# Ledger of designs, part 50: designed miniproteins, single chains, continued (4)

Each design is a single chain, and the fold is of that chain. pLDDT is the mean over its residues in the fold that is shown.

## One batch from the design tools (miniprotein)

Design m13716
Fold by ESMFold2-Fast:
Structure m13716 (fold): chain A 101 residues (1-101)
Amino acid sequence: DKTFEEGIRALREKRYEEALKLFHKLTESEDEGVRLAAELGQALAKLLAGEITEEEVLDFFSGILNLKEKPKSLLELFDKLIEHGVPERYVRALREVYEAA
């Protein structure tokens, strides 16, 4: 939890390289929902840094979640992640960062 909160703070402060490192540590979690939240945090850090497109994020998560229909937006992807068992508190924090950007 604390590592996730530090990652969110780094995103809000536009410290994208630090956010990537913090979220990468969480990809080693035994909890699948925490790992998916960490993957989303890394994707959002890269997106906000201008390194990848929203389309690339949607394609990546459509593949790992084995979705039949690709989400039309990141906001729809956030809802799909909650449906797949990512804790709402993690998705809400990442959504707030995205909407403030």
Scores: mean pLDDT 85

Design m13717
Fold by ESMFold2-Fast:
Structure m13717 (fold): chain A 72 residues (1-72)
Amino acid sequence: MSNDEISAAVQAMREAAPGLSPAAVQAAATLLQKDPNASQEELERALVAAGASPEDARRAARAAVEAVERLR
């Protein structure tokens, strides 16, 4: 995945769920770097595993996927 796609995903996650911890954002960014085709569901699971609420995880994961798709 390009640096621009990762940056867009991180920004979209922070805007959609401002309460996300830096650790949760880092976990999602790491997953996207490892798997550029990670699904919204996989991102939600990574965010929840890192301590995000299910609601914040869903909002952030959706925003990240949409941001990456707009750059492709």
Scores: mean pLDDT 80

Design m13718
Fold by ESMFold2-Fast:
Structure m13718 (fold): chain A 83 residues (1-83)
Amino acid sequence: PTLEVGEDAREAMSRAIAFVEENKDAKSITIVGRGLSRETLELIGRAALNVFDLYGIKAEVKIEGETVVVTNLGSKKAEEAAK
């Protein structure tokens, strides 16, 4: 699933958070932030990780140009049980 967000950082953040929450069971989520600064893209990535963390899911973020890719690595509960 892919979301395209506009240049407004506040709106982009809100839309990205909602989209990640709705798609938290997907293997990967792609957010395209055309015209956003790298710092704003990093904030979107951190917000996505926080949403996944809230639901006990381990995830990773990669930023490529104007694109934030969030990869679902599975349940944190399963990883903690293995330790």
Scores: mean pLDDT 74

Design m13719
Fold by ESMFold2-Fast:
Structure m13719 (fold): chain A 68 residues (1-68)
Amino acid sequence: MEAEMERIVAEASERAVKAYLEGAGSLKLQEIIDAMSERLRALGASEAEVQRGRLRVVVAVADAITKA
């Protein structure tokens, strides 16, 4: 389960960064984060794990903004 949760967070982070670089707005980024959160909850993730996943996606996008 943990390895699958880590994969989901990594995939969402990559997708969010790609969407941002393609000019997607905040609504699309929120959709990616919400979809990731639902997938994590479906695997039995705790709310703390979901929150950590959300934070990791936000940090990935912030890093991409700094590099752009």
Scores: mean pLDDT 80

Design m13720
Fold by ESMFold2-Fast:
Structure m13720 (fold): chain A 67 residues (1-67)
Amino acid sequence: SHHAADRAALAAYLRHGVSPEAARAAAEALTGTPEDASVEEKARALQERAGLSPEAARYAAEVWARS
């Protein structure tokens, strides 16, 4: 859902200091990725589409998966 993707993006912003623009791109990347995608697939999408660092992307993907 949009809310879970937004929460994951916000968590990456707060934890890893990603920009608001990158956080928005991250929410879009997660929303465009299948919900059944693995944490690694979601982290890869965040790196490729939103430009997050590997650490920020993995954290956001894990927050999404745990939410």
Scores: mean pLDDT 74

Design m13721
Fold by ESMFold2-Fast:
Structure m13721 (fold): chain A 67 residues (1-67)
Amino acid sequence: MKLSDEEIEVEMARVHAAVVRSIIRNTTLSDDERQQLIDTLRALAAKAKSPEARQIYLDTVAFVERS
């Protein structure tokens, strides 16, 4: 209960989101690199069992697309 599978999945999604935001803020990505990052995040969202984790990945995709 303290470390449920859902809580672990949400925390992993938060870590991925933080890393992606850091990359976007501190690095210039090519169009191909940006597209690969979006595709990876969408694949993670599709595999997410937790609705909260899925939403974190999709919000991160939207952040990358707006950058």
Scores: mean pLDDT 82

Design m13722
Fold by ESMFold2-Fast:
Structure m13722 (fold): chain A 86 residues (1-86)
Amino acid sequence: KQEEILKEAVELGKKVWEELGGMTREARVEGLRAVLEKLEEAGADPVVIEHARALLEAARAGDVAAYRAFAAEREAELEALAKKME
């Protein structure tokens, strides 16, 4: 069940990312909210959930610069997590 939810979250995230340039702000917020919900349901790592939440909040505020700053600061944490999953 959790593995299936995680797969759904990954596919949804990929779809939202691919359509990002053509999406309205409202559609981006809804897509990212759904991804965050699936990640939380799947029991994803807290660092991944925090990153997804920051992206959702940036989309809501229309402030991509705030998200970029957060992502840069969390890059090392995500990189370390990715290495542990290998």
Scores: mean pLDDT 63

Design m13723
Fold by ESMFold2-Fast:
Structure m13723 (fold): chain A 84 residues (1-84)
Amino acid sequence: PVPPLAEYRAKIEKLIENDPELQEILNSLKGPIKDASEKARKFLQEAFDSLNIPSYQLKVYVENDYPGALLLPIVLKYLELKKK
């Protein structure tokens, strides 16, 4: 079961409130992952690599036209790991 995505989005928005570049990346993920900006795709690849999620998994999501909102839990975990 997927928890409410609105909760993940609210937590992410709070963490990035002073980071305009990350705000643009988050906005880019409102649609399909395949249509996300190059910066957003690079950010997602870094997140997957940092969390030891296989690279093919991101490719599967892109090729099957999954919405970027499904990756918000992964984005949150990656941002939390970046915080010291």
Scores: mean pLDDT 78

Design m13724
Fold by ESMFold2-Fast:
Structure m13724 (fold): chain A 93 residues (1-93)
Amino acid sequence: VSAASKALLEALKTGDVDAAVTAFTQLIELSDSESDLIRQIEIVGGVVAIMEAVGFEVSAAARQAVFDAALARVRSPSVISAVADALRLPLPA
């Protein structure tokens, strides 16, 4: 869902942890399938990668909070892996 993906990117840019978690939760709830959710996460990841490549620093606290929300709400290893890759975080053991 493009609106939720845009909200998540804005929250990651501003370092608004609560907004990032809220936007990610909406992304989960509004996605029609696991494949749709993964595609939206990959879009976010592509933008994060470009932002970092041009020297913009994304909030570490916001990234971690989104990943923690994914671990709490999502049961799919594929989705968890996609979130970690998108946010450039190591997967927990």
Scores: mean pLDDT 77

Design m13725
Fold by ESMFold2-Fast:
Structure m13725 (fold): chain A 57 residues (1-57)
Amino acid sequence: SKEKEREEAIRYTAEKLRGIGDGLDRGIARGRELRAAGGSEEEVREAILEGAREGAA
């Protein structure tokens, strides 16, 4: 039914967003380590974005 398909789509979207969130947290942690080691703002940003991409996969 349409209702079941909608519920499944919502659940799927929520699971994907949680994965991205978890990936962001890992990316932020990595970014903090890079910053502490004297990394650039761009390197920190790339680490955060990489984490999000990994979580989305």
Scores: mean pLDDT 86

Design m13726
Fold by ESMFold2-Fast:
Formats: C-alpha cells, structure tokens, sequence
Structure m13726 (fold): chain A 88 residues (1-88)
C-alpha cells in the first residue's frame, strides 16, 4: 500500500518536476549512499511541497516508514515534520 502510493507520487512528481530529481534519488539509493539518498529524497519532498505542502509531508512519512536504512528514515522524518510545520 505505502509503496504503491510512493510510486504514484513519484510518477506525478516526474511529470511536474522532471525526471532529473527522480534519477538523482534512485541513483544514490542504488549506490548504497544513505546520506546522498536522504538528501536527494529531501529535495524531491520539497518539490512536492511546492505543489501541495501536506502531500509532501505525507509522502515524507510514507518514505520514512518504507525505508530500511536508519539514516535515510531519520532524514525523511525530519523533512516531513518541517513540511508539516510550514503547512500549519
């Protein structure tokens, strides 16, 4: 369920923000770079937040819960919280 939502949101983001951001995030994850993966996904969440701040925050929570890497998960939770505060 969460993975399907992530895929749908990433597809929508690709149409709105371009494929470069998606390629950056997937490339970092493929290389096993937890820090770079977290940073790339934070940029993607910020771009989603420009379209819909609450959707960006929700996507951040879903990505954090779906992440098996503690560093990436913590970074995404922090970004989701920041987007929630900005959307309040």
Amino acid sequence: MGEARMAAAMGELGRRAGLDLLSEAFGARHRGDSVATGEALTRLLREVGKIDIKEGAELGRLLAEGSTDPVTSETLRKTARELEEEGA
Scores: mean pLDDT 71

Design m13727
Fold by ESMFold2-Fast:
Structure m13727 (fold): chain A 91 residues (1-91)
Amino acid sequence: SELSREIGDKLREIGTEFDIERLTARAAGADPARATPQDLADAALGIYTGGLDPALLRAVLERAAERGADREERLEIAREVLERWRATGEV
C-alpha cells in the first residue's frame, strides 16, 4: 500500500541518511544543542506527517515529559522510540 511504502521510505531515511538528531537540528535551524521541546515535537510531527504511526509522536513527547528530559535526553528518547518502531513495528 501507499502508506506502507511511505513508512518504509521514511524509516530508511531516518536509519541511513537521517536520525532524530538531524531532523531536530533541521527544525531548530541546524543546531541540535539548541533544540527545544517544540523543535523535537516539530521533527516528530514531520515523521508522523510522513505516514508513520501517530503513536510515535505521542510516545516521544510523553516519555520526555515523564522523565523531565533535557535536550540531549529528549533526542535519545526519540532515537530509542524510532529504533524500536523500526525493529518491531511497535511503540
Scores: mean pLDDT 55

Design m13728
Fold by ESMFold2-Fast:
Structure m13728 (fold): chain A 80 residues (1-80)
Amino acid sequence: SLDDEIAAAEAEIRADPARLAAIRAFAASLTTPAQVQAVRDGVAQARALTATETDPARRAVGIENVAVGRLILEFLEERA
């Protein structure tokens, strides 16, 4: 499923300490409610677009974008 593919991409990112640290640092830079809402809206939109994407290369990019966005939101919730 798309959710399983996104979860696999999240796991791959978590296995890369440098990439994970960069995502945590980016999440820490988001200080306003408007910036946080923009990430929530962006993740929802990226997921919807990825669900209808038929090109494998573009779909893979979409999965990666959703995975990164979900991790940003997770780190924001830890620091809210």
Scores: mean pLDDT 87

Design m13729
Fold by ESMFold2-Fast:
Structure m13729 (fold): chain A 59 residues (1-59)
Amino acid sequence: MTLDEKQLKEALARAKELARRLMAGQVTVDQAIEELMETFGLSRQQAEDLLVKGVLEVS
């Protein structure tokens, strides 16, 4: 699924929030990936890549 620039920015912001919660032990990796997939209609691979980027940007 192709995101426009606004949707991609919002998805990255969500991924950064999920990355913070993941680092705090509040969510699992699978829960974070599934939330991104459901919210933005991403494939599992796209959601994984976005979550990794979120982790790198909050570290």
Scores: mean pLDDT 80

Design m13730
Fold by ESMFold2-Fast:
Structure m13730 (fold): chain A 98 residues (1-98)
Amino acid sequence: SAAEEEEWKKLEREFLQNANRAVETMEEKGVSPEEILAALAEVREMLQNKADPRDIVDYLMRRFGLSRKEAEGLVLMLMKEMGFSREELLQYKKEIEG
Protein backbone atom coordinates (compact mmCIF):
# COMPACT_ATOMS: atom_id res chain seq x y z
CA SER A 1 0.00 0.00 0.00
CA ALA A 2 0.98 3.68 -0.27
CA ALA A 3 1.12 3.86 3.54
CA GLU A 4 3.53 0.87 3.71
CA GLU A 5 5.75 2.47 1.04
CA GLU A 6 5.82 5.79 2.99
CA GLU A 7 6.67 3.92 6.24
CA TRP A 8 9.55 2.14 4.44
CA LYS A 9 10.90 5.45 3.05
CA LYS A 10 10.86 6.92 6.58
CA LEU A 11 12.75 3.89 7.97
CA GLU A 12 15.27 4.04 5.10
CA ARG A 13 15.92 7.74 5.86
CA GLU A 14 16.32 6.90 9.58
CA PHE A 15 18.84 4.12 8.78
CA LEU A 16 20.83 6.48 6.52
CA GLN A 17 20.84 9.28 9.14
CA ASN A 18 22.02 6.85 11.84
CA ALA A 19 24.72 5.44 9.51
CA ASN A 20 25.97 8.99 8.81
CA ARG A 21 26.04 9.72 12.57
CA ALA A 22 28.05 6.52 13.10
CA VAL A 23 30.74 7.77 10.68
CA GLU A 24 30.72 11.20 12.39
CA THR A 25 31.13 9.56 15.83
CA MET A 26 34.07 7.46 14.56
CA GLU A 27 35.72 10.53 12.99
CA GLU A 28 35.28 12.55 16.23
CA LYS A 29 36.99 9.70 18.13
CA GLY A 30 39.98 9.85 15.75
CA VAL A 31 39.28 6.62 13.83
CA SER A 32 41.21 6.78 10.54
CA PRO A 33 39.49 6.25 7.14
CA GLU A 34 41.62 3.08 6.76
CA GLU A 35 40.38 1.71 10.12
CA ILE A 36 36.76 2.50 9.14
CA LEU A 37 37.19 0.65 5.82
CA ALA A 38 38.77 -2.34 7.63
CA ALA A 39 35.88 -2.45 10.13
CA LEU A 40 33.31 -2.30 7.30
CA ALA A 41 35.13 -5.19 5.56
CA GLU A 42 34.94 -7.22 8.81
CA VAL A 43 31.20 -6.45 9.12
CA ARG A 44 30.65 -7.53 5.48
CA GLU A 45 32.46 -10.84 6.23
CA MET A 46 30.34 -11.36 9.38
CA LEU A 47 27.15 -10.75 7.36
CA GLN A 48 28.29 -13.17 4.61
CA ASN A 49 28.96 -15.81 7.33
CA LYS A 50 25.43 -15.25 8.74
CA ALA A 51 26.63 -13.92 12.09
CA ASP A 52 23.96 -12.84 14.60
CA PRO A 53 23.11 -9.17 13.81
CA ARG A 54 23.09 -8.40 17.57
CA ASP A 55 26.73 -9.57 17.79
CA ILE A 56 27.68 -7.31 14.84
CA VAL A 57 25.97 -4.30 16.46
CA ASP A 58 27.60 -5.07 19.84
CA TYR A 59 31.01 -5.34 18.12
CA LEU A 60 30.61 -1.86 16.56
CA MET A 61 29.38 -0.37 19.85
CA ARG A 62 32.37 -1.82 21.79
CA ARG A 63 35.00 -1.12 19.11
CA PHE A 64 33.99 2.47 18.22
CA GLY A 65 31.71 3.61 21.07
CA LEU A 66 28.72 3.89 18.74
CA SER A 67 25.19 4.05 20.07
CA ARG A 68 22.98 1.06 19.27
CA LYS A 69 21.01 3.17 16.74
CA GLU A 70 24.20 4.35 15.01
CA ALA A 71 25.58 0.77 14.81
CA GLU A 72 22.19 -0.55 13.59
CA GLY A 73 21.99 2.14 10.88
CA LEU A 74 25.52 1.38 9.67
CA VAL A 75 24.84 -2.39 9.50
CA LEU A 76 21.49 -1.99 7.71
CA MET A 77 22.86 0.50 5.14
CA LEU A 78 25.83 -1.81 4.48
CA MET A 79 23.39 -4.72 4.00
CA LYS A 80 21.42 -2.59 1.51
CA GLU A 81 24.66 -1.84 -0.43
CA MET A 82 25.40 -5.61 -0.44
CA GLY A 83 22.02 -6.28 -2.11
CA PHE A 84 19.94 -7.56 0.83
CA SER A 85 16.17 -7.23 0.29
CA ARG A 86 13.77 -4.91 2.15
CA GLU A 87 12.32 -7.98 3.90
CA GLU A 88 15.79 -9.10 5.06
CA LEU A 89 16.62 -5.57 6.34
CA LEU A 90 13.35 -5.46 8.33
CA GLN A 91 14.03 -8.94 9.78
CA TYR A 92 17.57 -7.91 10.84
CA LYS A 93 16.19 -4.69 12.39
CA LYS A 94 13.68 -6.78 14.37
CA GLU A 95 16.44 -9.15 15.56
CA ILE A 96 18.71 -6.24 16.63
CA GLU A 97 15.89 -4.48 18.53
CA GLY A 98 14.42 -7.68 20.10
Scores: mean pLDDT 85

Design m13731
Fold by ESMFold2-Fast:
Structure m13731 (fold): chain A 104 residues (1-104)
Amino acid sequence: GKEKLKEFFLKLAEEYRKLAEQSKDPEVREFYLEVAELYEELAENVSEEKIREMAEKIAERLFELVVKKKKPSKEEIEDMKKRKEPIIKETVEYFKKLLEELEK
């Protein structure tokens, strides 16, 4: 039930903290630490709204990091923007299905 959901999100946070420790790029490290913190916050108060907020924050920070590091063309930036909402929706649906399975 609820404890298994909390453990799952805390395990994801731990995995992202390990990715941060292995990263040589300080901006990539910061991104992984921010993702870990978002999963730790989600573990404290799991809801569909919080999952969506987390997905939106992760997508935004990732897009900012890619633009800064790769300096994509205007066309590539527009393609990334078009992909943002589908990625958020797929992430939310994935976690909703996982939550339903863990509540069984």
Scores: mean pLDDT 77

Design m13732
Fold by ESMFold2-Fast:
Structure m13732 (fold): chain A 82 residues (1-82)
Amino acid sequence: MSKHELILRAIAIALRAIGLLFDAEIVELPEEAKKKIIELAKEAIDLALKAMKSEDKKKQIELLREAEKKLEEAEKIFKEAL
C-alpha cells in the first residue's frame, strides 16, 4: 500500500464517520445506540489521524484497520437499532 493509498483510506474513514454522526442526529435511535455510534465514529477519526501522523507504515495500516473495525461496529449498531 502506497502513501497515497493510505491517505485516501484515511479520508474514506473520515467521510464514513461523518456520515454516521449525521445519521445519529437525524434518525430517531435509542439514546444508548446513539451514544455508542457517536463514540465509535469519534474513535475512528482519532485512529485515522494517528495513522497519518505515524512514520511507520505497519503502524499506519494497523491503526487504519482498527478505525475501520470501529466504523463497522457503529454501522452494525445503527442497523440493529432501526
Scores: mean pLDDT 85

Design m13733
Fold by ESMFold2-Fast:
Structure m13733 (fold): chain A 88 residues (1-88)
Amino acid sequence: MPLTDMDEEMRRVLEALPESVRQEILDRLLAALAPSLSPEQLARLRALFEEDPLDFIIEAYRLDPEATRRILAELAPELLELLEEQFE
């Protein structure tokens, strides 16, 4: 999708997070999604995180909004607020 002002704001928030927090978000989202996804889908999501962590988080929210919302509320509540605005 084309970049929006919201995508730029989410990217700034994500880039401001410590590397350890970004890695924790990846690990917890992959763990939450793993039971519902094939190994090929998990590999694609991991690759997406390495290429664009924001696209990974957006895709995770599309696949499982409840699990993504729960994880982001704990680790990155500012990012969750922006993400929910993007999808409303």
Scores: mean pLDDT 77

Design m13734
Fold by ESMFold2-Fast:
Structure m13734 (fold): chain A 75 residues (1-75)
Amino acid sequence: MPAKVTITIKEGYEKKVGETIEKNKEALLSLEGVESIEVKGNEITIVFRDEQTARELAEALSTLPEVEKAEVEPV
């Protein structure tokens, strides 16, 4: 089941993280199970084909000091 991961970046890290995602967007889109990636301000939205992969990524990313929260929603 497809799922959407919304990652909220902590204040002060949004520019560095946004630039890193934009620079690596093609590589990230080439990852198996990734449907789309969108960067809007301090939010990064990634849509996955598989909810389990989305949840695993959200859990891993929520441990990063730059990440305020990571939320998973079925789509």
Scores: mean pLDDT 77

Design m13735
Fold by ESMFold2-Fast:
Structure m13735 (fold): chain A 69 residues (1-69)
Amino acid sequence: DEEVNELLLKAFNISREEVRELGVTVAQAATAYVLYQSGKSTAEIARILGLSRRKASRIRKFFEEREKK
């Protein structure tokens, strides 16, 4: 649902461009952020979201860089 995607992008301060670069859906990006904040490992994030470990790793690195500022 496009309306839900817009709300998730705004709530998590993520752009559509960033989601596109990560190669995931908006819902996957938002859920990955919540899992990351909860201390879940890259492997667990990949398993829960049905993503490759490579994609989960890129998402985790993106959030780590965002929070280290």
Scores: mean pLDDT 78

Design m13736
Fold by ESMFold2-Fast:
Structure m13736 (fold): chain A 59 residues (1-59)
Amino acid sequence: VKGEVSKSDKEANYYSLKKKKFIDEEDAKKEKYAFPIDGSLPKEEIEKIIEKQEELLKK
């Protein structure tokens, strides 16, 4: 489908820095280092966000 729907705006994925993968909201509640990330973003943008967050936690 080429149409845009509001699902991407409401379906936020969480990324676990501990597991280094996308997780569900339920799993994110159990993770201290999980942060919300829009899975609809291009891979390049997602990778930049993840790298930034990982670098902050290594300090």
Scores: mean pLDDT 66

Design m13737
Fold by ESMFold2-Fast:
Structure m13737 (fold): chain A 76 residues (1-76)
Amino acid sequence: SPKQQATQVLQDTVDLFGQNQDKLSPEQQQQALELLQQMVRLRQEVEASTDPARQEQLLQEMQKLYDELKSIVQSS
């Protein structure tokens, strides 16, 4: 379900950050934490939504944030 997918993407993002936190500069850590805060907000919006189209849009936004964190980690 979209709600389960949102939870999974958030968990994958938290895990990615946790596994790479020590490799990140202070500036990259701040950027990653801001992405995580936005991810938590989007996940809460998916949980609150009953509109499948809105849930799909929110999941796409969450995936983009995950990809942005991956880019930060890869540049470290």
Scores: mean pLDDT 87

Design m13738
Fold by ESMFold2-Fast:
Structure m13738 (fold): chain A 74 residues (1-74)
Amino acid sequence: SPLEEARRAIEETLAAIRELLEREGAITDAVFSEIVGRLQALSEFLRRVLDDEQFAELARETEEGLRALLREAA
């Protein structure tokens, strides 16, 4: 299912960002660039496999997950 693939991609992307933040301990320019690159790749994948409504819903889930992760890192 495209929706199941999308949710897996979100989970994998957020897990990779969590591991990056845990490993580096600080958001340097290099770390920020890697996070942005991962989120851009995720966005392009989601736009390709989902319709507009599904994309909007999963984009909100991704934002919420990212906000929670960044609060943990602070």
Scores: mean pLDDT 84

Design m13739
Fold by ESMFold2-Fast:
Structure m13739 (fold): chain A 117 residues (1-117)
Amino acid sequence: MKLSEEEFFAYVREVHRYLPELPLGQIAAIVYLATGFDPDAPTLTVADRVFTGEELRDPRNVAEFIRDFILYGLGMTLEEAAALPLEDFTRRVATALGREDLVEEAVALARRVEARS
């Protein structure tokens, strides 16, 4: 199901409850790059774990996906990731996902989420 921007903002705020160590804007950027506002659409794989669109409807599963992606996909700790500027974090995620064309859109969206928090 494709979310509106307001529904997406509510969704990433709920993910942030299960992943408070990572800034809200970084959570918004990675969720957008991975799902494009549709948590039901993609099947995602990190290391040997597969996440389905159905599982991504649960914010807890999304928080776990982000933790695993940062550690195994990006090769960094949550503390290291949280210390990165939003644009640098977004570029690293986009490169890992093959979505470098979406970096500017993801950063702009993340800044709007933080402004409404």
Scores: mean pLDDT 77

Design m13740
Fold by ESMFold2-Fast:
Structure m13740 (fold): chain A 102 residues (1-102)
Amino acid sequence: GAEERAREALRRVEEAAKKLQNDPDASEKTKQAAKQAVEAARRLLDAALAGDVDAAREALRRLGQAIQDAYNSSTSEKVKKLVEELAEAAGELVRAAKQILA
């Protein structure tokens, strides 16, 4: 169901963020933004499962900002592609969270 898809998408967000944390070409700003994206993604799933629409909207805003910060702080094409992987996983989570809240 939507909850199972959301949990799998969160796992992918965490996995993509770990790749960024472990990449020596990723700046400290990019690594910090990736950590913020994971925190926001976890809050989004928790809020969606609780039916808290206002908390979900705030988590979504923070998730989008964190991904944008990660991309803007990325100096290499390799790191930018890892941020794009993070953004794709986050997009899957957002779609699943919206289905849970519908």
Scores: mean pLDDT 89

Design m13741
Fold by ESMFold2-Fast:
Structure m13741 (fold): chain A 55 residues (1-55)
Amino acid sequence: GAAEEAELRRIAEAAAEVGRQFGERFGLDMARKEGEELYGPEGAERVVRLVRELL
């Protein structure tokens, strides 16, 4: 739903910022971990895709 999409987007924005400051691998790792924790493997995939679009 819209709330889930907004949360994944916020996680992706935070992970993209980490990627810009500390390296893409750090950002992508954060994205996978946070997405998976909240929404399982599908959530991890969606956040990683969003981070790649933001980098």
Scores: mean pLDDT 84

Design m13742
Fold by ESMFold2-Fast:
Structure m13742 (fold): chain A 72 residues (1-72)
Amino acid sequence: VSLEEAAEKARRLLVEIAGMSEEEARRIVEEALSRARDVREFITLTAELALEAGVPREKVEAVVKALEEWIA
């Protein structure tokens, strides 16, 4: 899985599971992409940024689980 594919999936999951706007999800995903060196680091950074943005931990955990299942 490429970083670009992971980013698009993460953006959709943040909207669908976390209830974020498309603009907010894109901002988080773009920031994570700018800092991540690989897909695993991208997932970790996306989770951290979502928590900082005020997404409940349960929702962030659901997004991470869905991303990990999707890349498996």
Scores: mean pLDDT 85

Design m13743
Fold by ESMFold2-Fast:
Structure m13743 (fold): chain A 63 residues (1-63)
Amino acid sequence: MEFPPEVVAFLASLGVPVADLEAVATALVEAGYRSREEALAADPARLEEVVGPALAARIVAAR
């Protein structure tokens, strides 16, 4: 259990429910996105594979 606090805060700011934060943060970290900046720089298609199209679109819009 080593989620970067910035990633958890970023996901919460995008409207991810508290119950889903751990699972989504785990998926991003396992995919290699350990920071907000890495998630924001990620390929949209890769983000869709990791977190699904709705959350991927929110991450892309946050750029």
Scores: mean pLDDT 75

Design m13744
Fold by ESMFold2-Fast:
Structure m13744 (fold): chain A 100 residues (1-100)
Amino acid sequence: MTPEEIYKEAFERIKKAKSLDEITQVVREAVEKFLELLDKDPSKETVDKIVEALRKLQKFVVEYLKKNNIDPTPVLDEFERAARYLEEKYGAKVEVPEKP
């Protein structure tokens, strides 16, 4: 499974989600899958692809929640956790969405 495939699956699941809790679960599962890929292949290329996929996913989720008048804060916490892990373990620089 590639970072792009994980992003695509999360994107489609979020569009079909009925609640913030369901969206948060999808994001958490996607993050776990990205980190599992890094544990198996910690190459710079894989790190860079995962950072890009996370950036695309966070942008989509934040915009989706804002359009539906839902506070994105619980989901942003999941992305911040992923960003810290990537920076600490792999030296990646990961941007996080702005506070609401």
Scores: mean pLDDT 79

Design m13745
Fold by ESMFold2-Fast:
Structure m13745 (fold): chain A 99 residues (1-99)
Amino acid sequence: MKEERIEELKRRLMELLGVSEEEVELLLEAMRSGRVTPAQAEALRRLEARIEALPDERRRVEVLALLHELALLLGRDVATSLEDIPAAVEANLARAAAL
């Protein structure tokens, strides 16, 4: 059940950002483990850059909502996954929340 929702969110995120499945899997692994490896940090920086490059604020908000739901679904066993998101992503989420 939750795995089907994760796959749906993953596919939607790939469509909105034009990212590869491998890049999204690195993000999901970081959220699931609550740790960020150098490869995961690089993938997160690329995702952040793509979010910032989106021309439509509505699309950015949609992407951030998808990322938040993914973090909640994957962080159910490790509540700190959201807090382990890089500072740049946290700053971007805070800016979106001010809308």
Scores: mean pLDDT 66

Design m13746
Fold by ESMFold2-Fast:
Structure m13746 (fold): chain A 79 residues (1-79)
Amino acid sequence: SLEELKAKYSKAAEQMIEEGKKLASTLPNPPKEIEEKLKKLEELLEAIKKAKSIEELEAEVKKFQELSVELGELLAEAL
């Protein structure tokens, strides 16, 4: 169901954001782009939670996944 998919993706997204925040907090001089990407991921998480159809949910999840890759690249460069 849509509700089950939203719960699944929301939980995964929340975990990814939490892990990203934890990694960013260990960096002595984190680029501001990392904080900006984390904020955008939180906004996409809210969009995932509010999705009204499977199609809308999949679109928001795709945006989240693409942005999470960009965050991962920035974190790797900062290490």
Scores: mean pLDDT 86

Design m13747
Fold by ESMFold2-Fast:
Structure m13747 (fold): chain A 63 residues (1-63)
Amino acid sequence: TEATITLVLEGLSPQEAGRLALKILSIPGVKSVQLDVDGDRATLTITTPASKADAVREAALAL
């Protein structure tokens, strides 16, 4: 079973948001990351196994 984590970030450039998405994708348990940029707002949609969702969320927020 998979879980989806949504992170909304403000004040990042598209380049900074892209680098963050790559860092998140390197976290163990992350299957995919989708990045949507709208002005200075970036929305990251992270797909993980449900058993790893909490650990991935914690690791992503620590970046």
Scores: mean pLDDT 81

Design m13748
Fold by ESMFold2-Fast:
Structure m13748 (fold): chain A 76 residues (1-76)
Amino acid sequence: PRVLDARGTAPASAVVGEPVPVRVVAYDPDTGEVLAESTHDVVPERAGEWLLSGGVVTDAGDSALSPPLRVTVLPA
């Protein structure tokens, strides 16, 4: 199994109780070819700054973990 490069995306801001989609794309670091993609919703329970990470595991057992994504969560 290998560790792949990953890019993560998330909204810059969210609201307490609302889903925040965290998207992770795993790719070959040399060619830039996309090998896997995953999206997971995180529902923040409190206001403030959140650091979110997402991961992907491929059928070959290779894995990728995004760098921390900063999301500012506003009060409901």
Scores: mean pLDDT 79

Design m13749
Fold by ESMFold2-Fast:
Formats: structure tokens, C-alpha cells, sequence
Structure m13749 (fold): chain A 103 residues (1-103)
């Protein structure tokens, strides 16, 4: 449960960084941090045997990689950041559900 709470806090911080980023280098750094955190959450869900969670995080991670690799302008990176924020909200809601279910 504590590891899920920590993951939620880190996801909320990444959402803030994505909203506040004003340069390509800042956005690229936050995208890298996002992928790294998704990998950590994926391993956590695998340890718990949460097959549904593993599928969801794997799908989100794939979508984030596709968005990052397809952007060629600051405008496109900003649009990608907005989509990623939406995906992070879905993950946060899912993890909050897991905490309540285990409490």
C-alpha cells in the first residue's frame, strides 16, 4: 500500500512538471522520468500478481513511447504532454482503487 501511495505522489508531481514545462529539453526530461516511473509501477504490479494492472500500465507505456517518438515540434510535444497527463490521471485513479480495495 505505501509503495502505491508513493507512486501516486510521484505521478502527481510528473503531471505538475508536464503542465509547467516551457521548453523542449524540459519536456523530454519529464517524458524520460514518466517512462521510468511507469516501469517501476509495472514491476510493482507484477510483484502483486495484478494482471489487469500490468496490461493497463504496459498499454500506457507503449502509448507514451509512441507519442514521444512521433513529435517533431514544441507544439506537438505540448499536445503529447496533455495526452500523457490524461493517461497519468487514469493510472492514479486505478492505484487509488487498489489502496481502497486492500484497506
Amino acid sequence: IERYREAIERLEELKKKLKEATSLSQLKQVFSETLSLLDEILELLKEEGDEAGVRMISQVRSQVEQLVSSVTSLSQMKEAAEKIIGMLDVIIQYLKGLIRQRS
Scores: mean pLDDT 82

Design m13750
Fold by ESMFold2-Fast:
Structure m13750 (fold): chain A 99 residues (1-99)
Amino acid sequence: EELEKAGERFDALSPEEQGVLMAATADVIARLKEAGIPDEVIRKLSPLIFKLIASEGEIDPRKAIEEWAKENGIELTDEQIDLVAEAVREAMEQVREVR
């Protein structure tokens, strides 16, 4: 249901807005790599990052990442969780500015 809502919101965006969302997601991934988060973890996390950016603050990024890590048996430090959450928040602001 939430995934369908995120998809409907993405489809309702202009091509320019869709491009910004995709670019923002790529920027988050690049930042995580620079921070030393393993590529395997980033690959598994990428769909959640896209969903969080597309939800535009309806989902708390920090809580979603903590729950995702627990469900996937991935141990992230509080510093890593904070870094991912902050990068997602910055990406959401970037998408909001285009709208």
Scores: mean pLDDT 74

